# Ledger of designs, part 81: designed miniproteins, single chains, continued (2)

Each design is a single chain, and the fold is of that chain. pLDDT is the mean over its residues in the fold that is shown.

## One batch from the design tools (miniprotein)

Design m6977
Fold by ESMFold2-Fast:
Structure m6977 (fold): chain A 102 residues (1-102)
Amino acid sequence: REEQLAAIAHLAELIARGLRELAEEYRDTDPELAELLERAAEEAERAARAAAAGDTASAAEHLRRAAEYVERAARLAEGELKQGLLDIAELLRAMAEEAARL
């Protein structure tokens, strides 16, 4: 349980960092996409903190919210970026299901 929560916290933090970097890249060209990615990163950071604190229910909720923001961002994206965002959303949903099971 502790090892699984630590893994969720670490992965959520990595995803949050990647989403923030992606938001910075798109800030000037697609501000709506950038805003959704920033919101997703904030939710992933909240999920990481909840998982680190052992709060599995809160971690699962924040991971689901992060996935919803990434799915909304994917609707604004095309091609390779769209596929990458959909893959991240699927991973966040899988992490939420795992957190809810702990």
Scores: mean pLDDT 90

Design m6978
Fold by ESMFold2-Fast:
Structure m6978 (fold): chain A 55 residues (1-55)
Amino acid sequence: PRVVVRDLSKASEEELIAAFAALARELARQRGLTPEQEDRLSARAVELMREFLAA
């Protein structure tokens, strides 16, 4: 999934959630975490973003 940083400021809710999830996976990968941990971080990031945007 490709994310353009410039577009994040004008991004839809879906695009912001996707960007946050992508960053979580990238960080997990750089940390050498397992695929399970990558999925967990990504899912948590999505939940946090949805909570913030749905308030």
Scores: mean pLDDT 72

Design m6980
Fold by ESMFold2-Fast:
Structure m6980 (fold): chain A 74 residues (1-74)
Amino acid sequence: GQGEAAARQAERLAREFEAQGDDEAARALRELSRALREGDGLAASRALSEVQKALPDERFDEVVDAISRAAAAG
């Protein structure tokens, strides 16, 4: 479903950031992935805030767009 597709995209992005040495962004994206799978909107909002703090604005916008497209396709 929509939540699972979004969660999978967040997890893929987490692995990419981990490979680049951005452990803070990777951790926040894994928390977001879990919240999206669980349907926990409050936890997802908190995790998304952590992603925003970990990344430059332009990169955060790219991440949100990628996750939103995955959700729309699921």
Scores: mean pLDDT 86

Design m6981
Fold by ESMFold2-Fast:
Structure m6981 (fold): chain A 67 residues (1-67)
Amino acid sequence: AEELRKKAEELEKKGDQAYKSGNYVEAIKYYTEASKLYRELGDLERAKKYFNKAIEAARELVKKQRE
């Protein structure tokens, strides 16, 4: 499952880049996918971490839409 770990790490980096650029929709997508892969790997701590980051990105998206 080394390939799944590398994929999860790539997705978390893409999520971080999307978040920094203000692209919260993409950040939610990448963080959610990373969280799912970490969960499948049995890394529940990282799965929870990236799930929470997806929630924070969703909060920022809602704030941006409310103007």
Scores: mean pLDDT 83

Design m6982
Fold by ESMFold2-Fast:
Structure m6982 (fold): chain A 81 residues (1-81)
Amino acid sequence: SPLEVLDRAIKVLETLLENKASMDEVRTVVGIILAELGKLLPPELYAEIRARVDAILAAAKSAEEAARNLIALFEELRAEL
């Protein structure tokens, strides 16, 4: 389900934060999560989520900032879905 994908996404991103992962590792993990969400969500909702993820990645000054803001987004989405 989309909620299971989001729960796993949050846990993986929290692990990346603890391990001080690179921006490339954050991008790779997020790419996998988006691919799974794209199979499960209506196209218009997926496009909105993708745009918000892309904006976070583009604006982030560090891998830590990107991961924290992505966790916040996925927690918000989990609460709204």
Scores: mean pLDDT 87

Design m6983
Fold by ESMFold2-Fast:
Structure m6983 (fold): chain A 68 residues (1-68)
Amino acid sequence: GAATLEEIAKDIEEKYPELKVEKIGEDTLRVSGDLSPETLTGLALRLIGDYPDVEVKVEGNTIIITAK
């Protein structure tokens, strides 16, 4: 893909310093924060637009990003 998970994690941390980004697998990031599910869904849609080479899923109050 064009962007690595490490580059995506850094971009999220720079733009959304209130969110926690954790690498939970070789190809998977977990993004969490004290945000409503509605706010997390909005952020997930934004990430899908910015990073088409990854899969983005909302699970409760958490966003999961997986490299394709």
Scores: mean pLDDT 77

Design m6984
Fold by ESMFold2-Fast:
Structure m6984 (fold): chain A 68 residues (1-68)
Amino acid sequence: MVKIHMLTEDSAFVLGDYKVKTEKGEVYESGEVFPAKEGDVVEVLDENGNVLATATVPPVGGTVVVEV
């Protein structure tokens, strides 16, 4: 499971068991803050770099939960 919480209009927080890859190709781990905009699509990656799921970045204060 991965949670993505939108902290501000341009930053989000990742929490969970998997890495997240942005549209720019940058990879972020659990506990990290990454640059994002509402509506951006991010990829949830397994330990081998395979895409398990995609998620859309929520509005400020929102959280999306990705069940994988």
Scores: mean pLDDT 85

Design m6986
Fold by ESMFold2-Fast:
Structure m6986 (fold): chain A 80 residues (1-80)
Amino acid sequence: MKEEAEELLRQGEEYFRKGDYEKAREYFLEAAKLFKEIDPTSTNYLRAMNLAAEAYRKMGDLEEARKIVDEITEIIKKSL
């Protein structure tokens, strides 16, 4: 489970480096989903969500990127 999420995150990072932001986003969101099922306050979940937001931003989808950043911010606030 955690190892599967880490592998998805790694594959997303490879696609992001190659400039394939659409595939990177897909992998980051799938990794985030698995990390959220484990612990929705984990740094791995927040990292995967932040990377997905960056992929959305690179694709020009600023509204979706903003929604994800807002969600991350609320999780951090509730954890403090």
Scores: mean pLDDT 82

Design m6987
Fold by ESMFold2-Fast:
Structure m6987 (fold): chain A 90 residues (1-90)
Amino acid sequence: MEQQLLDDAIKTIQGLAEAAVRNPELGEAAVDTVADLVRAYPSIAKEIRDAAVKAFEEALEKYRDQLTPEQVEIVRKALERLRARLDEIL
């Protein structure tokens, strides 16, 4: 049961990361959604955090050449906010 929940959360997080990297204005909504998932599922909160950070880093690497320097900076700041937000919850 927990493995299926984690797999579903990872898929959702991967989609959110790609959307937020391609459209940086969605960054805050993506961070809030990941934080809500961590709060909803405390038994797998660390795994959700690790998956979210990895998904955002992989999406940033995948789309790096398609982003302006300003967009890269917005995504980096969203990642820093994500880490800070999750550290407050964990």
Scores: mean pLDDT 77

Design m6988
Fold by ESMFold2-Fast:
Order: C-alpha cells, then structure tokens, then sequence
Structure m6988 (fold): chain A 80 residues (1-80)
C-alpha cells in the first residue's frame, strides 16, 4: 500500500545516518514496498522519495541499485 511505502521511505531516510545493518534492512523493506505499488501510482511514490530524501536521493538510488539495478534506473527516470 502507499501508506506502507511512505512508512518504509521515512524509516530509510532516518537510517541513512545509522548503522549499515539498519540502513540495509530499511532499504530492502523500501524496495519490497515500492514493488507492491500499482504502476499507475509509481510516479506519486517517486515524488514522495524526492520529497523525503532531497539531496540524499542519489545515495538512496545507489543503495537500491546494489539490490535491484532495474528499479534504481526506473526511479532515476521518475525523479529526473
């Protein structure tokens, strides 16, 4: 759901300055939550990531790319 995605995104943003283990777990949950979003809502989800991460967005996309390069490429296009 979008609510679960927003919660996962907020947690991931908070953990970017935390231990690598917490950050990795939060990003894995974010990836799963994004994949569960219907295609018609992906642009809204990407806009929310831009809002939550701002200047940290490139770092998030690099971490997502380590897990799922295709998803990272899609998000990079949607947030351009």
Amino acid sequence: SMAEFRAAASLAALTLRSSPELRRAAIERLVQAFKAIPEEHRAEAAAYLREQFGDDLPALLAEIGALDPALAAELARLTA
Scores: mean pLDDT 81

Design m6989
Fold by ESMFold2-Fast:
Formats: C-alpha cells, sequence, structure tokens
Structure m6989 (fold): chain A 72 residues (1-72)
C-alpha cells in the first residue's frame, strides 16, 4: 500500500529530480552532497525501507527548494 504509493510518486518525480540534481552537481558542490543522499532515497525505496525513503524524499524536496532560490 504505502510502498506502491511512494514508488509511483518517485516514478513521476524521477525525470525532474534527475535533471535538477545534475544541474546542481555541476553548479553547486554543497548541494551535490545532498543530491547524493537523494539518490540513496530511491535505493532505500527499492529495499522497502519506507521510513528511510520518506525522510530522504523530504530532504530531496527541500534540496529542490534551496536550489530554486539559487538558480541563475
Amino acid sequence: DEFEKIKKEYEELKPEVDEELAYYEKHNPLLAEQGRLGKEALEALVKEDFKKAEELLEELKKLREEVAAKRA
């Protein structure tokens, strides 16, 4: 139930998340560290670590907000 819901949300966000993280890895090394954690969130989801995946997903969403402020 919750696993399927989170998995679908990752599927929908995956292309945009990958694009954002790739941009930041090139332009902001500090945010790249958090981007790496975001990738581990997807791996945690595959391992069925729901709580870990949710926590890392929340950090990923926060990363997007931080980067949106620094986009130039």
Scores: mean pLDDT 68

Design m6990
Fold by ESMFold2-Fast:
Parts: C-alpha cells; structure tokens; sequence
Structure m6990 (fold): chain A 71 residues (1-71)
C-alpha cells in the first residue's frame, strides 16, 4: 500500500489538471484494489496509460499499475 500511495501522489502532482474522466478511472482502479481485484485495477490504469499523450504521465500511470499489481 505505501508504494501505491506514493505513486498516486506522484501522478496527481505531475498532472494536477487531469480530466474528470481520467480521475474517475484512477479512483475506480483504487476501489477495485480495495475490493481485492489488483489485476483489474492494474488493467484499468494500463488502458488509461495507452490513451495518455504525455510520456511522463503515461510512465507514472504504468508505475501505479505495477504498484497495485504488487499489492
């Protein structure tokens, strides 16, 4: 969980103006992780990363996905 919280903090610091739909998907991934579905949470973030044009934000989304998968 500490790695997930750290990655989440870095993501929102890098993209403070993230679109509402993308914020909702990140929140949905966190809820899936809390429900015991880390693979589904990671997959949702990986789908979001595939649509992200900013390579820095994309890398942070993938890092968050891996942190969730490792939980």
Amino acid sequence: MEAVLAALRELFAADPDMPREDVLRVVAALLLLMAGEPEEAAALLEELAAREADPRVRALLLRLAEAMRAT
Scores: mean pLDDT 81

Design m6991
Fold by ESMFold2-Fast:
Structure m6991 (fold): chain A 84 residues (1-84)
Amino acid sequence: SDAVRALELLGKAAAIYEKAGDPSKATGLYFLAIAVAVELGLDGETLTAALKRGEAAATTASVEEAERLYREALELAERALAAK
């Protein structure tokens, strides 16, 4: 779903920011992922699984890639919120 994909992309972006040495941005993205999951009524298991898949897919420390993923995640989250 768009919701689960958004969480996965947020997890990937957060892991990339951690690799890039920006833990504050990573923390902000994790808080955003929790807020999106709560608003959409997703359970903690779904949130954790999506974040773990995103984190596992993070193979770069590119801030540019993290920013692109963040923007894509926002578009997907907005679509999922509009559909509920």
Scores: mean pLDDT 85

Design m6992
Fold by ESMFold2-Fast:
Structure m6992 (fold): chain A 56 residues (1-56)
Amino acid sequence: MALSRRERAELYYERGLEALRAGDYEAADKHFTLAVIYDPSLAERIEAEYKRLKAE
């Protein structure tokens, strides 16, 4: 089936996580911005991931 807005958001979220883990904060921010455009509820998950990285 065609990708829903939520599925699209999850794809951008996954790419953002890959960039974040690679230390490419600019790419991570761009991907996360797109994820939030498709699913605003992902903003909380993204914030949690940044906090987890900071706490590591």
Scores: mean pLDDT 79

Design m6993
Fold by ESMFold2-Fast:
Structure m6993 (fold): chain A 98 residues (1-98)
Amino acid sequence: MSPIEEAKRRALEAVERALERLEELARAGRLTPEAFAAEIRRLVSELEEILLQYELSDEEIEEIREEIIARIRERLDPELAAAAEAAIRGLAEQLKAQ
């Protein structure tokens, strides 16, 4: 498996786990703004830990970012998706600066 394919797979697995936790909180009536912010912060930290293990180009970081944003848009309401997308874009810019 290529490094980019492995990084993308691990990143998408982290996104799926976060989306599953958010959906469970929503079903339980426990998805507060604070709970949402905490889950997105956890996701960003996990993605940073995963992606920093790979020597990714700016183009590869953008490819992974676009795939993550697509998964978020499919699963979250537009308002929540926009907030999550902003956090993911911030992480991508931080990674490209390294």
Scores: mean pLDDT 85

Design m6995
Fold by ESMFold2-Fast:
Structure m6995 (fold): chain A 94 residues (1-94)
Amino acid sequence: LTPEQRAAEAASLRRGVLELLKEMLKDIEEGKITPSEAARKLVAISLLVTALEMLGDPRAEEVRKLVLQAGDAFDAGDREKAIEYLKKAIELLE
């Protein structure tokens, strides 16, 4: 990929991940998704964030850690902590 193509792909993927995380946070707060469903979706989102790391996004490693920590918190039944990790991930991608 050219530097321009890589930057455009990273920006597009970053926007996609941000929108998925925002939608998921809303669904959690509205009670539309179970903690187990949230944890599964966060694993899928972590793979997209890994693709961001491969494209050279400097925020991606920290975002991936936060996404995985949110998933672990949901699996542990700590919804409040999971929401805090999700909000931090969203803030980093904005």
Scores: mean pLDDT 84

Design m6996
Fold by ESMFold2-Fast:
Structure m6996 (fold): chain A 55 residues (1-55)
Amino acid sequence: SPLEEAKKRVVELVKKGASDEEIQKEMQKLIKEYKLSEDEAQEISEAVLAEREKL
């Protein structure tokens, strides 16, 4: 699904040590590209936070 693809790409950036600025930019790009809802955008943000807790 577009949401799962977006989550995967953003989480992969977190794992690679991308900056907060790069992560935010990619999130906004994917939200627009996949036409994600506000709830779906929130799920991506939660996935990013969960992955950062592991680092």
Scores: mean pLDDT 80

Design m6997
Fold by ESMFold2-Fast:
Structure m6997 (fold): chain A 100 residues (1-100)
Amino acid sequence: SEEERKEILERAEELRKRAEELEKELKELRKEAEETSEEVKKLVEEAEEYVRKARAAIDGALKSEDVTVMEANVEGAERLLERAERLAEEARKKIEELKE
């Protein structure tokens, strides 16, 4: 439906903003990780990869006119961003532990 398509487009746009904010956070974490450990650096690099994949899924949703394809891409992007956020949180915790 037209309404369903609009809701999915709004979700895709919100996920795009969420990805952009996470990219900014990861850029700062990457700078901190460079002076900490290879383990922390790998966590940040993995999170960055999940954000890149999420952005590709968001773009797929925004470029599609098929509601089923759009929904699948939005759901995929949400899962990828959740994984990236968990990895970023783990990296933050390990950086804090290393500063003590």
Scores: mean pLDDT 87

Design m6998
Fold by ESMFold2-Fast:
Structure m6998 (fold): chain A 77 residues (1-77)
Amino acid sequence: SSLNQALVKLRQEALKMSREEIAERARELAREAEANIDDPEVVSRLAAEMMVLAIVAQDPEVADLAHEVLQKEKSIL
């Protein structure tokens, strides 16, 4: 699927990024999720992207932001 291809690409890019760059990207995705809270498809995509960043970064800030987006996804199901 197009989402699976995007997630693979994101993982490859994240592996080349610094932890600070991943944290900044995670903050951007969290803001996008908040802005699109009424759009379940957008929030679900962002939750998947946040999981990729959290796995690669192993950073507490990124993990907390990923948890926040996942909670938003669950609340709108």
Scores: mean pLDDT 84

Design m6999
Fold by ESMFold2-Fast:
Structure m6999 (fold): chain A 60 residues (1-60)
Amino acid sequence: SELDEEIERLYKEIDELNKKLQEAVASGDKEKAREIAFELADATLRLMNLYMQKKELERS
């Protein structure tokens, strides 16, 4: 489904953002780390919303 595809894409995005965050922290780039942390927070909220929508659609 489109929702499953969006969830999958968002999981991959979160995974890449986590890698970038680890790199920014390791390099001491505090400004970049903060920016990525905000992107992760936004992506996490979107993921939660998509899961809530999926549960509603799959409700028996």
Scores: mean pLDDT 85

Design m7000
Fold by ESMFold2-Fast:
Structure m7000 (fold): chain A 64 residues (1-64)
Amino acid sequence: GPEEVERLARAAAEAALKEGASEEEARQIMELILNGDFEKAVELALKLGAPGAARAALEAKELL
């Protein structure tokens, strides 16, 4: 549901920050997940070298 997607969006942002992404880049990943653009969120996370963020985005996609 929406709360679960929001939780995973926040988890993806936190993972991205831990993996070296900027606050702005982490926010972009979070917004893509919240908008349902999961594939773009995964692509951005992988481009930034944030595999943990990519995993959270994939988990959000599987919940829908």
Scores: mean pLDDT 83

Design m7002
Fold by ESMFold2-Fast:
Structure m7002 (fold): chain A 61 residues (1-61)
Amino acid sequence: SKLAAQAVGYVLLAVGHELEGDYAEAAEAYRRAAELYEQLGDTELAEKYRKRAEEAEKKAA
């Protein structure tokens, strides 16, 4: 689905930001991926990417 493609796109964007050291932008992208996975009913992936966003946010400090 289009939603699944967008979720994957946000994960790839977040990983790219992490590689650049842009942790705040990575956290934002992971949150958006988590929201899309929640809309898809994929609770496990939504929780996974919420946790990744939280970890990235801590590194941005």
Scores: mean pLDDT 88

Design m7003
Fold by ESMFold2-Fast:
Structure m7003 (fold): chain A 100 residues (1-100)
Amino acid sequence: MSPVQIISRVRSVLVVGTTQIGRSTTDDQRRDVFSRTQQQLQSLLTQIRNSVSSSTYQQIQSEVQRVMDAMGDSSRSIQQIRDTVRRVVSRLTQIQNSIE
């Protein structure tokens, strides 16, 4: 996949994962969504690592980590997680446009 396609998939995984967290009614469901989202993101980050500059990779990894930290924090409301994801998706879109 191109770097642009990988970043697009990262954005999709973050949006889908957050929607599923918001629809989770039990801690077990939330944990399963978190684990699945983390595994998908780790795979995508591994794929992009050698396809972009180190600075671009660090920016993408940092933005992804911000969402994962928010999703893993049981003290955060679903709205706070959604707000974090919207900001991160916007920043990832800017990074994607700078590569294109």
Scores: mean pLDDT 84

Design m7004
Fold by ESMFold2-Fast:
Structure m7004 (fold): chain A 73 residues (1-73)
Amino acid sequence: MPSKEELIEEARRLAREALALARANPELPYVLRFRVLAVASAADLAAKHPEGFSKEELETLVEDAREALEDIR
């Protein structure tokens, strides 16, 4: 099972990939752009304040980031 640090790194990796794809397509619908920005912000916050997130919350963040990435591919 992944550690909190591994979950934060995975969320940040997925968020960076999603953000790069969103940047490459500025005509993306607002709701998809908003989701990408929201998960990227949450991943950055988790990296700065890991104590503010439970392992279960980080697992949800990873899944949200993965869904955002899949929605813009």
Scores: mean pLDDT 83

Design m7005
Fold by ESMFold2-Fast:
Structure m7005 (fold): chain A 97 residues (1-97)
Amino acid sequence: SKEEEARKLLEKATEAMKNGDFDTAIEYYEKAIELLDENSPLRLSAYFGLGNAYEKKGDYEKALKWYEKALDIARSLGNTQVAERLEKKIEELKKKL
């Protein structure tokens, strides 16, 4: 299924992140998003990953964009713990702009 393909891409993106290959991670996260339905919970992982990758690259403006999208999904899913972590990260990053 497209969801199974997206999961494999998210795993590859996570591996690229561990290796410091942030540009490769971004490509895999973006490909995963293309395969996922707009309402897919897996978009939370992809948007969080994009935020993290851009943050590691020092692109705080793009990191904020993706973390805010991740926060919207976390809130819609009732993932309070993830939402609180994202809110704190967004607040910290806004201080760097």
Scores: mean pLDDT 89

Design m7006
Fold by ESMFold2-Fast:
Structure m7006 (fold): chain A 76 residues (1-76)
Amino acid sequence: ELREQLELTRRLAEEHGLPKLAEAARLALEAHDALEAGDEERARELLAEAVELVREAAKEEPEKVAAVAEEAEALA
């Protein structure tokens, strides 16, 4: 479920022209894979980068970021 939701968010972000949000979702997917592999240190690093990108995307295009988040949650 979480993996599918992150993949959906990445696709929606790409479709809406939000490259920083798309990259954040990609990093979150890699963090999920790292956690499944037992690499908590790598997962934390990837999540920190993802959070920074989400903040930048929200600052630049707040309405589009909110729309993508709402659409992804509605499909979860």
Scores: mean pLDDT 80

Design m7007
Fold by ESMFold2-Fast:
Structure m7007 (fold): chain A 82 residues (1-82)
Amino acid sequence: LSPEEVEALADELYDGIKGAAKRGKWDEMVEEVQDLIQRVGSPQAVEAARLAIDKTVKDGYITPEQAERLRAAVEEEAARLA
């Protein structure tokens, strides 16, 4: 993936996490992360997911505890790619 494609994926996931957070749907937030990484199937998807999570916590759409749990889900999916 190009850097521009990574940013586009991060923006897509940011919108997904933000939407799920506004609905109070924790399981949907986890699914958004898992679906992106599984669909793309590359280390760049993991990078995009980390960028999206960092931005959602920075912008206040999720708590630091939620961000930590989403990062754990990212690491689990990253391990499946290895």
Scores: mean pLDDT 85

Design m7008
Fold by ESMFold2-Fast:
Formats: structure tokens, C-alpha cells, sequence
Structure m7008 (fold): chain A 70 residues (1-70)
């Protein structure tokens, strides 16, 4: 569970850097994809959520993010 908290904190810090214009849109998308993989692995370990449903949700969010960055 600590890994999830750490990932959220790093995402927040990363978002601040992106807002300051120090990161490219490509780097932001790459980081989001890596974070999604970590979150999916944590969900698989916990077993409380439907892995397929979470995976589909993550894919949808990444697609929306990609469109937003266009």
C-alpha cells in the first residue's frame, strides 16, 4: 500500500513540473503509462478489485489524457 501512496505523491510532484512547463507532453504521457502499469500490478496483488475492469478504466483514462495533450 505504501507503493501506491508513493506513486501518488510522485505524480503530484510530476504534475507541478509539467505545469511549470519543464516537461514535454511526450514525457508526461510516458510517465502516465508507467504509473498505470504500477497501479495495475498493485491491484492484482490486493485482489479486492476486478483486474480487467481496472485495466479497462486505466486504458480509457490514458486515451483521454492523450487527446487532452493534442
Amino acid sequence: MEELARAKEELRRFAELAEAGKLSKEELLEYAEKLAEILLELVKREGKLDVEEVEEFIKKQLEELRKLLE
Scores: mean pLDDT 69

Design m7009
Fold by ESMFold2-Fast:
Structure m7009 (fold): chain A 61 residues (1-61)
Amino acid sequence: SKEELEQLLKELEEELRTLPPEEALDYLLSKLPPEMQEFVKTLESESPLVILEKLREKFVS
């Protein structure tokens, strides 16, 4: 559900704020379902927090 997804993204945001950028992207990919992983791969040049915001726009809105 959208509520479960928003909760997941909130938990990921908290973890991403504590991780180095090089580890943050790998952590994100390990926690997301395949369709979201493919979307993240199109944004590989963005910072992890910007990627998270784009995930909210794409899949929650």
Scores: mean pLDDT 78

Design m7010
Fold by ESMFold2-Fast:
Structure m7010 (fold): chain A 78 residues (1-78)
Amino acid sequence: SASKEVEREYVKRLSKEGLKRLAESILEDENASEEAKEYAKKALELIEKGEELEKVQEYLMKAFEAREPAREALKAKL
C-alpha cells in the first residue's frame, strides 16, 4: 500500500516531459508486462493529443499497478 502511494505521488509530481520519459521507459523495459506497456502507450497517445495532464497520470498509475499485482499474484501461488 505504501509503495503504491509513493508511485502515485511520484507520477503526480512529474512534468509533461517527465511523464513522457516515464512512459517511454516502461515501453523499453523488457521486464514490463504487456498490460503495463499498453497503458504506457495510451499515456503517450494522450500526450501527443495534448490531453489533460491528469489523464496521462491516470494511465501511468495504471501501468505501475499492472506491474506489481502480477508479481504479487505470482508470489501468492508459490
Scores: mean pLDDT 71

Design m7011
Fold by ESMFold2-Fast:
Structure m7011 (fold): chain A 58 residues (1-58)
Amino acid sequence: MSPLEKEVLELIERLKAGEISVEEFEKEVLRLMLTRNASDEELKRVEELVKEFMEELE
């Protein structure tokens, strides 16, 4: 996994554990995407991962 994907997965785990809010999660994911020179493939992978988890939230 790329460092970006790993950090996003860690944020997802924190969100699932209730350590961070959905708002803080979205803010941190956006920050990571803006600060990393990620490839289009990595950004798409992160977007799909985030979308899947957000759709599973109540």
Scores: mean pLDDT 74

Design m7013
Fold by ESMFold2-Fast:
Structure m7013 (fold): chain A 60 residues (1-60)
Amino acid sequence: KVEEGRKLILRGIGLILRGIGLIFDGELTGDQSLIDQGQKLIAEGKELIKKGEKIVEEGK
């Protein structure tokens, strides 16, 4: 159960990194859709981290 929470945290971090990359690319190219998609991935990643942290705490 703690392992599931850790996997969610790592997955969330991965989504945040992808989102940052999309925002950076969108700003360089002027592509608003990339910026919007990147912001969405960052929000999803933050939610996964919160859920994973809760599972890790409950798994003790």
Scores: mean pLDDT 82

